# Designed miniproteins, single chains, part 39

Each design is a single chain, and the fold is of that chain. pLDDT is the mean over its residues in the fold that is shown.

## One batch from the design tools (miniprotein)

Design m1422
Fold by ESMFold2-Fast:
Structure m1422 (fold): chain A 66 residues (1-66)
Amino acid sequence: SVHEWLQKHEEEIKKAAEETGVSKSTAASAVAMVEYAGLSYEEAAYMLGISKSTVRKVVKAFKKLL
């Protein structure tokens, strides 16, 4: 489940949020949409109401921590 996946990656999500200046909830949602659900940066940005560049930065920061 997405819940179990988010729990396994909680530390990486927290660090990505801190690095990019977004809230932990925004980082968790962006990462779950892109890395778990397979949505594009554009789709995740649209759903979250944030910029594509913000989604990209958060997801890239997260992936560096894996």
Scores: mean pLDDT 86

Design m1423
Fold by ESMFold2-Fast:
Structure m1423 (fold): chain A 80 residues (1-80)
Amino acid sequence: AEALKTAARILAELAKEYLDKESAEEVVRLTEEAIALADTDPAEAARLLTQAVNKVREALSDEKYDEFIDEFAARVEAAF
């Protein structure tokens, strides 16, 4: 659960850096819901994180999405 919560927090932080305010707020909301469910319903938490990642993909160009995913992976690896 802590790993999922850490990944969700990193996703939210990067969304604020890469996305416009409205898109970032939607991603942050999905990550907050995922964090709240991580201990009680990890499957639903994972589904919400998948939705958050899909929102990032929709908001960014392919090139910017690749940059986002590389930075996300690097920060997740550094956190563990």
Scores: mean pLDDT 83

Design m1424
Fold by ESMFold2-Fast:
Structure m1424 (fold): chain A 66 residues (1-66)
Amino acid sequence: MEEEIKKVEEEAYKKILEAAKAGDNEAVRKTAEEMVKRLVELGVSEEEAIKRAEEITVKAVLDAAA
């Protein structure tokens, strides 16, 4: 489970980073929503899934701006 969660987060980070660099806010939003859905399917609580998605999204967007 934790290994699968980490893979979902890493895939989402890369996709959000690419979308943010391209200025595609719609792709950033859709990737964050898909990450929450996948984490919940893996047994993560909705609250924790949202928190993880926010952290990954913020990190990727900031890294895209650097």
Scores: mean pLDDT 82

Design m1425
Fold by ESMFold2-Fast:
Structure m1425 (fold): chain A 66 residues (1-66)
Amino acid sequence: SEEGLEEIYREVPLALGLMWAGFANTLKDLKEQAEAYERAAELISPVDPDLATELRKKAEELRKQA
């Protein structure tokens, strides 16, 4: 039971973060797309810090182009 809760605490933030990253890919406004990637990174960071770092770099690149 406790082991199942640990799994949920990891999987739910990751799933939400991946949803935000997917949503970002549908946005045409560079600034809004960058904000969505940053939100994805914040949700993913506790579970997968390497992926979160890549998403933050993507957001920074988009902000520089906006």
Scores: mean pLDDT 80

Design m1426
Fold by ESMFold2-Fast:
Structure m1426 (fold): chain A 71 residues (1-71)
Amino acid sequence: SEKEKLIEELVKEFEENIEGMSPEEVMTLTALLVARAAEELRRLGASPEEVAAAAREVANKGLELQDKKLA
């Protein structure tokens, strides 16, 4: 679906942009992408539950990538 594609594209953009970033920069980018995902999904008419699920998916990816930078 269009919503699934949006989440996939945001995760891919996140992975591509973390190279050379500090853990703090990864956390900042995570927050920005979570906000962007929520805004775009609301524009597409997503329910609050769908927005929350997508935001969690992006946030979980950000935490995973941040942990890799801290290790």
Scores: mean pLDDT 75

Design m1427
Fold by ESMFold2-Fast:
Structure m1427 (fold): chain A 55 residues (1-55)
Amino acid sequence: VAEKAARILVERGLLTEEQARKFASLILQGKSVEEIAKELGIDPETVEEAIREAR
């Protein structure tokens, strides 16, 4: 899920490959959607949508 969600965000131009690695790391650490969005400077709804599509 984490890697697939990160890839979706990269393909949409919302994250760089380095930010995608950080995103996957934050998911694996059990960080909340809000915390991940804050760390990466993106909208929480965008994070939720990517995770939903990755399922």
Scores: mean pLDDT 78

Design m1429
Fold by ESMFold2-Fast:
Structure m1429 (fold): chain A 56 residues (1-56)
Amino acid sequence: SLAEQIAKREQAFREERLASVDRLMAYAEELIKKGEYPEEAEQTLEGLRVARAWLA
């Protein structure tokens, strides 16, 4: 049905958004470990954690 097709697409979009946030969080954590822009990277990581919670 159309409803089933829409539900599958919405699930795929949610999974894609979560994967994108996870990749950005990994990058921010890498910057913190390297000491590059530590304050900005830490603030960005916190913002990404909040966004991830809202998307999950």
Scores: mean pLDDT 83

Design m1430
Fold by ESMFold2-Fast:
Structure m1430 (fold): chain A 66 residues (1-66)
Amino acid sequence: KSDEEIFEAALQAALNAESEGGALTAIGEARKYLGKEAARKIAETTLEKGKTQGAIDGARRFLEIL
């Protein structure tokens, strides 16, 4: 898969995460494959536009532990 496909998959998983742990897992996978800056961008976007409270909470937690 291209880096763009991995980024979009991780972003959609994070935005739609049903739990804090789910969001952390999605963003953590993005960090593993695409690096810290891509993961930060996904976390920042999820904090702003997350579709669930779990998604928003997970994004905030990830940014605290970066």
Scores: mean pLDDT 85

Design m1431
Fold by ESMFold2-Fast:
Structure m1431 (fold): chain A 58 residues (1-58)
Amino acid sequence: SLLEEAKKLQKEMLDYYSKASEHLSKGTEEDKKKAEEYFQKGQELKKKAQELKQQYES
């Protein structure tokens, strides 16, 4: 279902946010770049999950 797909994307989003936080804590410039990249990937997954939820509610 769309809700199950949205929940899967939310779990993937949380995984990316966790990776972003881990890299940010390492404090190098390379890690800051990776943290930003993972955070952006998480944000994209969040948007997809919200779109699926809206389709379900339509």
Scores: mean pLDDT 82

Design m1432
Fold by ESMFold2-Fast:
Structure m1432 (fold): chain A 61 residues (1-61)
Amino acid sequence: SELSEALKLISEIWKEGKEKGLSNEEIKKRVEEALKKRNYSPRIQHVALQVVELEIKDEEE
């Protein structure tokens, strides 16, 4: 599904960003840019970004 593809892309960007030592904010920006470039619907972009926000929150706890 479109959502599954978006979540897989996010997971890949997150892992790559963490391996490179990027900040959570920089990783989030890269996710936003990648989703826009691939023309995912606004709804999919919103859900995908919520997943990133939850990952950031979990890491800060």
Scores: mean pLDDT 79

Design m1433
Fold by ESMFold2-Fast:
Structure m1433 (fold): chain A 64 residues (1-64)
Amino acid sequence: SHMEELKKKADELDKKAREFEKQGNYAEAAIWYSKASFYYEQAGDKDKAEEMRKKAIELAEKGR
């Protein structure tokens, strides 16, 4: 379904964000977590969207 496609895309973006986070590239990780949050929200997964949003904010501050 369209919602499953959005969730799959969000999961791929979350995976990409986690990889940048593991590498210490916090600024880049924050961007990808923000994108993942958007797609989780579009997919109706509010809990995952909020989780990604919080990670994006936290890592954006670390990447200063």
Scores: mean pLDDT 88

Design m1434
Fold by ESMFold2-Fast:
Structure m1434 (fold): chain A 59 residues (1-59)
Amino acid sequence: SMKKKKEKLEELIRKKAKELGVEISEELRKQIAENAAELSEEDAEIAIEIAVLSVKDLQ
């Protein structure tokens, strides 16, 4: 289901953000998960990595 997929992607975003020492707002996390949920599993992983690294570069 899309809801379960989004929840799993949000958890992945939390994990990646914690590993990289990046603070991501709840709203931004949901937005990233929403966008990534439309992608394949491989593309979603890549999109999340890019998004988290982009937030890190802005901090």
Scores: mean pLDDT 81

Design m1435
Fold by ESMFold2-Fast:
Structure m1435 (fold): chain A 117 residues (1-117)
Amino acid sequence: MEEVERYIKEVREALAELRATYTPEQFRDLLAGLVSLGEAFLTLREEGAKISAKAEIVDGRGTVTVTIDHPANPFYSGDIVFEGPAPLVRMVYALVKLAEIDPEALREVIEWLRAQL
């Protein structure tokens, strides 16, 4: 319960930092991409895939490696690497953690993110 609330808070804080960093148009495109990414993670979890992530942030930039293990589709299995500023890395990591621990909380977060468009 506390862990889910922590990652929801992280999504909100990371989104505020991204909104302050980018132009309104760049932010809208980024937000649409994050919504699509979250929806993809929900679909993978509904299909029985396991999802995990590792994140490393150094000097305000970082990398998040998302590992997907799909039991029926090799095209959806493997590692996906995201690189960018710290708030983007933190956002992707939080979305993966929500997908891993509470997919319904991730669905609510995606609806909240979509409402920001």
Scores: mean pLDDT 84

Design m1436
Fold by ESMFold2-Fast:
Structure m1436 (fold): chain A 65 residues (1-65)
Amino acid sequence: AEEQIKELEKEIGELSFKAGEKFRQIREAMAAKAPKSQIQALIDEYEKLIKEMVEKVRQLRETKA
């Protein structure tokens, strides 16, 4: 249980960092007036990271309950 909680917290932290970097890339691409397809690809990657993070947070809540 404790090892599972620590692993989930680590994974959530890593995903949060990656999502923040992807969000920065989206803002930079928008500022540079990149093609909509490039911006959409970055948004899709960001949404994937957020969905994975939400799932890990759900697992963490269930493990602590």
Scores: mean pLDDT 83

Design m1437
Fold by ESMFold2-Fast:
Structure m1437 (fold): chain A 82 residues (1-82)
Amino acid sequence: SEVQERIERGVDLLELLKEEALKLWKEALEKMKASEELLKRTLELMERAKVEPELIEAVRNFDIEKIEEIIEKWAEELKKKL
């Protein structure tokens, strides 16, 4: 089915995007560990943008495992819309 093939391609794309997002988050967290100013600026921007408190707290604590969990939840919600 063309619909099924489209869903499978969408799932594969979401998995690739999830992996790339995790890589970028890991790199960003390492930069924020090296720069207190960058961390403070990032947290301020996230709060102003009304980012979910759970993600803000994970960034504040350099909790990559929690960020991975949040990204996985977002990917699963997007898959339900395919």
Scores: mean pLDDT 80

Design m1438
Fold by ESMFold2-Fast:
Structure m1438 (fold): chain A 74 residues (1-74)
Amino acid sequence: MEELRERAVEKAREELAVVERLLAEADAAEAAGDLEKAEELRRLAELMRRNGTPVLEKAAEELGSEELRELIKR
């Protein structure tokens, strides 16, 4: 049971990490004055988040993880 919970959290974090990376890249692009690239990256992050949110919510319920719920709230 514990190993399954840890693997599920790790996988969920990996999926969310992609969204976080896109947002970080968008922030860096905005700081560099590339507003078009920043908007593009943020749009991609939003699309990925909308697709992944139900999966993360289910994982949070199964694990009882407040950490995952905090990540989901954006």
Scores: mean pLDDT 71

Design m1439
Fold by ESMFold2-Fast:
Structure m1439 (fold): chain A 62 residues (1-62)
Amino acid sequence: SEKEKEEIEKEAQKLLEEFAKKGATDDQMQELSLLAIELIEEGKSKEEILEEMKKKAKELGI
């Protein structure tokens, strides 16, 4: 389970780096990071976490 959490964190971090490269602001990056942390703590799947992050990024205009 710890290895699964590490893989989820790595994939979420890569996605955050992609959003930053697309011009996400510091405030948007903080909001997306907090969302990722919340979903990881809730025990959501990797696929669900990445989809929710992408959805939020789209809502923020990223």
Scores: mean pLDDT 84

Design m1440
Fold by ESMFold2-Fast:
Structure m1440 (fold): chain A 71 residues (1-71)
Amino acid sequence: SKQEAIQRAREIGREGVRRYAELIAAGDREEARREFLRTAAEISRLGSTVGEDVQAELLRRLAEEVRRAEA
């Protein structure tokens, strides 16, 4: 269902953000970059199912965490 897809997309975003921050903190910049790209692509693929608001929220959160981890 759409509701299940939204839950899945949110979980993908949350896991991606968490792993990205952990990898940056550990100094694994190449793995962090790969994780960011993978997560963003997966959320983007679900965009039409989850809707623009959920997709935008998740991508914004991912971008904010990337910026925070690198600052």
Scores: mean pLDDT 80

Design m1441
Fold by ESMFold2-Fast:
Structure m1441 (fold): chain A 63 residues (1-63)
Amino acid sequence: MLLTRAEVEAALALGDPEAAARWLKEHRPEFAGVDPALIERAIRESADAEDLRIKLNTLLRES
């Protein structure tokens, strides 16, 4: 199942890419096999919540 905007906004609200990556892995078991550094990078490089949602769903699909 793809991430929703609300889930991505909740992760961004943490204000820390490392904490957000940990929260996403705990909230979505599909990310268990994804390198946390890739999730953290997606958070750092995203312009907004929609851009991050697209990047995270791409990582989830590629896993």
Scores: mean pLDDT 78

Design m1442
Fold by ESMFold2-Fast:
Structure m1442 (fold): chain A 69 residues (1-69)
Amino acid sequence: KEEVIELLDQAGIAAATGDRERAISLLEKVKEKAPEYKELFDKAIQALRDGNYEEALKLVKEIIEKVLE
């Protein structure tokens, strides 16, 4: 749980700083650790690939909220 949150925070920072490849790589690593949120991770990764960082950050925050439940 804590490792998943740490990786999600790092992915959010990478997305916020425009490091798309790092953000995608980190989200793919988290997806392996939390496969129950695969659909949300796939949407966030697709948003990053489309250059929609705002949507990607929104999805990352949603995943963090669900993990903290």
Scores: mean pLDDT 80

Design m1443
Fold by ESMFold2-Fast:
Structure m1443 (fold): chain A 75 residues (1-75)
Amino acid sequence: MKEEAEKLIEKARELFKQGKYDESAKHYLRAAELYKDVDPELARQARANAIRAYFYSGKEDEAEKLIIEVEKELA
């Protein structure tokens, strides 16, 4: 599971470098789902990177929804 999540993070970074921000965000979100039960901090980092990627892609509504989800998990 962690190894699969790590590969998704690597793919997300590559996609981000290519300017494929929407695809990058989706890969970060998939990695966050895999991390959430085993490493909540890595899950939060992956979601933060997905938020950043959505802002770069112009999907501000998607980024805002993820920010709200993170806030709820911290409360």
Scores: mean pLDDT 80

Design m1444
Fold by ESMFold2-Fast:
Structure m1444 (fold): chain A 69 residues (1-69)
Amino acid sequence: KKQELANKVVAANILVVAAELPYGSKEDAETAIKLAEEVFKEARELGYNDIAKASEEVIKRAKEVLEKL
């Protein structure tokens, strides 16, 4: 389960990177936020602080990208 959460954070981060490209989409940023928020909640409940912190960083970055689009 911990590995699955880590993989989801990586997937969300890839979506943020895609959204930051010159032709990036709001949909990619929104999907990244949803995935990272789900992982953050579950990681916090399970005490996976490193994963929770990584998810929080992805959420922050995705929101910044979304505001610029």
Scores: mean pLDDT 78

Design m1445
Fold by ESMFold2-Fast:
Structure m1445 (fold): chain A 86 residues (1-86)
Amino acid sequence: GASLIKYLEETIRKVEELIKKGDYKEAAETALEGLRYALRHSEDKEIILEAIGGILRIIGLMLEGDYKEAAEYGLEVLKKILEKLK
């Protein structure tokens, strides 16, 4: 729905800003929350599976301390989900 699209657009902008500032941990955490929101508010099986896969990979990267890769990967998954909703 329109609310999910707007939330994801705002989340993507916030993640991009945090990455530019070098705050990779907060960027990764913000991307993770964006994907959790998409999972809770989508009935589309393709979006649900993309969000689940994204969440698991971000958590794995964060456990290894790879916050920059987690943030950049999370941003790309959020953008992919947003494109599917348009």
Scores: mean pLDDT 89

Design m1446
Fold by ESMFold2-Fast:
Structure m1446 (fold): chain A 79 residues (1-79)
Amino acid sequence: SHMEYSRRLLEEADKLNDEAAELIKQGKYEKALELGKKGKELAVEGLKHADSSLVPKVIGTAIRSIGLEVEARIKLGKL
């Protein structure tokens, strides 16, 4: 269903964010940047299919993805 699809995308984005955070702790900033970008793309896709009740969670996940991307870019000297 459309709700199941949105929830699956959110779950995948959250897993990518957790992996990106772990990679940052390990100094693997290039891989963390790639996973943060993918997490953001999945969260944005999830917004297209999200009910109003799910929107705040999807937005929160997208903001976290962006934060991880920015942190990785700073560590790489790419800002």
Scores: mean pLDDT 86

Design m1447
Fold by ESMFold2-Fast:
Structure m1447 (fold): chain A 62 residues (1-62)
Amino acid sequence: MSLLELSEEELEERIEELEKKAEELLKEAKEKGLKTSKEALEAEIEVGILKLVLGVKKVFPD
């Protein structure tokens, strides 16, 4: 399904959830002596994409 089908509120909720997940994954990586992990980077990328989609929705709400 397209991310554009999500409401602004749903996008904000997903961003919050993914930001928390990215923080947890980054902590796990640091506990292993790594600067980051593939999983943490993927979560950060997904947050970035969702923020871009949210920006588009704010400019073009319909």
Scores: mean pLDDT 77

Design m1448
Fold by ESMFold2-Fast:
Structure m1448 (fold): chain A 96 residues (1-96)
Amino acid sequence: MIVENEESREAAKRIAELLEEAAEAAREGDLERALELLREAVEIARRTEERLGRVTPASLAAAMAEIAVAVILATNGSPEELAEALEKAAEQAREL
């Protein structure tokens, strides 16, 4: 899309990196760190959306990850399920 600029691409890369690190933390059983990294990814996504005035694939991936993690935690899902959801979101954030 023509509206994508370098700042948007940098944000997408950072969102993907944070989601990957969150997945690794979740797999290691560090749920607090995983949630902190997810919050950082979501905050970058929100600021990017406000700046561009639209949703990006990376910002949508971060939002979907937040919803998936909330559902998994509410249903007492495993750390492996949390890690898988975060890894899938990171893959989606890289696709443009």
Scores: mean pLDDT 79

Design m1449
Fold by ESMFold2-Fast:
Structure m1449 (fold): chain A 70 residues (1-70)
Amino acid sequence: SEAEEYLAKGEAALAAGDYETAIAYYEKAIAADPNNAKAWYNLALARGRLGDHTAANAAARKAMELGYEP
């Protein structure tokens, strides 16, 4: 799916330490599937790495509301 493709690209960017690119792909994954709990959780991780704790906490809360279990 489109969301899965963007999620995979985001995960590759996150692994490479390219947090801005990871965020962009996770936002595209969420746009394609707003209920993709893993995309919300990974967005929280990438946001947290950049020190955006407010946005990271909001994304993590959304992932948990969608039933994400790390």
Scores: mean pLDDT 88

Design m1450
Fold by ESMFold2-Fast:
Structure m1450 (fold): chain A 72 residues (1-72)
Amino acid sequence: DEVERLVAEGEEELARAEEAAAAGDEETAREHAKRAIELYEKAAELAEDPEEQRRLVARAVAAAIRLVGALL
């Protein structure tokens, strides 16, 4: 499933963003967080179930919040 693959890739990118932020590498953290957001947004666009679309949008928003948090 393409949606499941994109979600898994987004989760991996989010984990990398968190690791980079913990290491103080703000630029790398931003790049991985942005990638995670893009992957969740693409997954939401491809999802045909409205509830799944809503969940994927929520994950993209959560990734954006983590990006902002990592920059503080």
Scores: mean pLDDT 79

Design m1451
Fold by ESMFold2-Fast:
Structure m1451 (fold): chain A 98 residues (1-98)
Amino acid sequence: SKPVPKDLIKLFDFLDVDGDGTVSYEDLIYWMKDTGIDKDEDGVIDDEELEKLTEALNNSGFNVSLDDVKKFVKALKLGKGGKISLEEFEELYNKIKV
């Protein structure tokens, strides 16, 4: 499998605020609501919100493409709202096509 981009690994670590090595889709949604990116508050990230998330991440020093962010979000959703480890995230990410 292709390696996950280093800045997505940094994003995973950033969302792992408890330092337990696991992240969920809900952790991402919570951060997006806290930062005002998820304005619809429906718990679903649409294409407009993905673009805003990509811009916010690049403004925060992450170097990520829209496709990288789409795959990241899909990988967390594939975890079925459960917490996933970095290794599980990398496996799920590599299964996803944008």
Scores: mean pLDDT 74

Design m1452
Fold by ESMFold2-Fast:
Structure m1452 (fold): chain A 57 residues (1-57)
Amino acid sequence: MLTPEEDAALQAFADAIRAGDREAAYESFLNYGKVRGLSEEEARRLADAFIAHRDAL
């Protein structure tokens, strides 16, 4: 089960991607990663993978 904090961060990430705001998308995913206990490096790697996948569509 996602915490309200995790859910809010993922929702902000989705909204940023929809708006085309890459900077806001990174910030939102880094916040999600921090709540999940991921390192900043790991969270950035995952955010890059998601953004690259979306850009490839």
Scores: mean pLDDT 73

Design m1453
Fold by ESMFold2-Fast:
Structure m1453 (fold): chain A 59 residues (1-59)
Amino acid sequence: GELYRAVTPVPQTSEDELALRPGEVVELLEEVDENWALVRSLTTGRVGRAPKSALERIE
């Protein structure tokens, strides 16, 4: 899938969200809506929703 990098810290504020550190690389699994994406962390293998505003495309 498409690869993205977290450009800002992302806190986990609900159980379906994925906490991300700046520089962490994620794979896009699905677009949830205009503001949220379902992603998989390449560092941890965890899956969850992350805000698109925190992600920069690298592939």
Scores: mean pLDDT 82

Design m1454
Fold by ESMFold2-Fast:
Structure m1454 (fold): chain A 84 residues (1-84)
Amino acid sequence: GPIDEAGLHEALGQMALWVGDYETAVKAYSAALALDPENVVALTNLGKALAALGKLEEAAEYYERALELDPENEEARKNLEEVK
């Protein structure tokens, strides 16, 4: 089936989150967003990885961007409240 480079970076990011490698997850989701800046899943998961690294202000910025694209995104909203 068709697979794009952004999808590959998202898959790597998911694996990194699963094993708790938050630095690798940040790199993978950042690469996915470079290819698809409107990827709400990548924005939310990048925020989660940054929050796990203690980078709460940076995490908040990515959750806010996810909510700009999808205002009803409950996960991004809840995660933003956790880091504010």
Scores: mean pLDDT 85

Design m1455
Fold by ESMFold2-Fast:
Structure m1455 (fold): chain A 67 residues (1-67)
Amino acid sequence: EAEEAYNKVREKVFEILGKSKEVEERLDRALKAIYKDNNEKAFENIAKHLGLPVEEVRKAAKYAYEK
C-alpha cells in the first residue's frame, strides 16, 4: 500500500535528518515535485541513499502527491 511505502521513506529520512515537522514538510515537497516531474533519476537516487527499493520510493511519492 502507498501509505506504508510513504511511512517507510519518512522513517528513514527521520533517522538521517531527525524527526521534526520541518523535515516532514521538506520531504513532502520533494516527493510531490519528483512525482509531478516523473524524475526517474531522483527516485533512484533517493532509493539508493535510503537503502529502499526504487518502487517503494515511487509509491511514497504518489502518496505524498495525493494527500
Scores: mean pLDDT 84

Design m1456
Fold by ESMFold2-Fast:
Structure m1456 (fold): chain A 62 residues (1-62)
Amino acid sequence: MERHNEGVRRYLAGDLEGAAELFRELAEEGDAFSARQLGKVLRELGKEEEAAEWYAKAEALR
C-alpha cells in the first residue's frame, strides 16, 4: 500500500525513472495496480510498446 503511494509520489514529482523502477518491481511481484502505473510511466518515457505489454499484463492480473 505505502509502496504504491511512493511510486505515485515519484511520478508526480517528475521522477519518471524512479517511478518506473519501483512500479516494475511491484508489477513483477504480480501487482495489477503497479503494472498499470508502470504502463503509464513507460508511455511518458516514450516506450509505447513496452507500456502496451504492461497494460496487457495488468489486465491478466485481474
Scores: mean pLDDT 79

Design m1457
Fold by ESMFold2-Fast:
Structure m1457 (fold): chain A 60 residues (1-60)
Amino acid sequence: MEEKAKKIKKGLEKALEENDAVGAAAGVQEARRLGLEDHPELKELLKKAEELAREAGIEV
């Protein structure tokens, strides 16, 4: 996995573990900016992060 994808993956995993909706939203936005939204290592984590952010009323 690319270094950037690895960094985003760790950030998303931590945000989901800590139930941090702001961190989850930031991770989703960063993945989209880098064109990694469809990356196989991130796809499921991004889906969960988007759900967490939306439940908290945060736009992603």
Scores: mean pLDDT 80

Design m1458
Fold by ESMFold2-Fast:
Structure m1458 (fold): chain A 92 residues (1-92)
Amino acid sequence: GITRVIGLILRLIGLALDGHDVEVTLEGDRLRVRVGGLSEEGIQLIINTAQALRQRGADVQVRVEGDVVEIDASGLTDEQMAELLNAVLDAL
């Protein structure tokens, strides 16, 4: 069931990005967000959500390189991935 929710959130992210200079890519278990087009509050929401998941025992790693936030979500459950993707959608 949750895989359909993830697919819906990804489609909503794609729609929210239509006409905006913001890039979100999910390649397997790696989520990349180009944050140059996001507000400071939006960037912080994504980072805080990943950190909160890690504090709850999720195996998630965050790397910031220039204007790209890369999150290794290989240790996340589908429910945790949906929470992270909802934070990305809310940041847009």
Scores: mean pLDDT 75

Design m1459
Fold by ESMFold2-Fast:
Structure m1459 (fold): chain A 100 residues (1-100)
Amino acid sequence: MMEELEERARALEPAVEAGDLAARVEAARLRLEGDARRELGRDELSDEELAKYSAEVLKEHIEKSGEASELTKKALEYLEKGELEEAARLLALEQERLER
């Protein structure tokens, strides 16, 4: 269930706060998967479907805000190529930057 993905992401919070980038990337991936499952109403999603959904959401966010960092733009390019792991890493780096 989506609650399990959010609980797994929360379990990573101490490591994220300690500066573990790998934990931050994993937490970001788990939240993206949870959001996609909720929006699409499906429990099973391929990495390609997750990447496509995330690309549409991120593109819509950029269009509505009128601004995006270079990390966010590069993450969108990776999502459009189906490279979910690289996109999650870039989004995690952007989130870390915003929390400073």
Scores: mean pLDDT 71

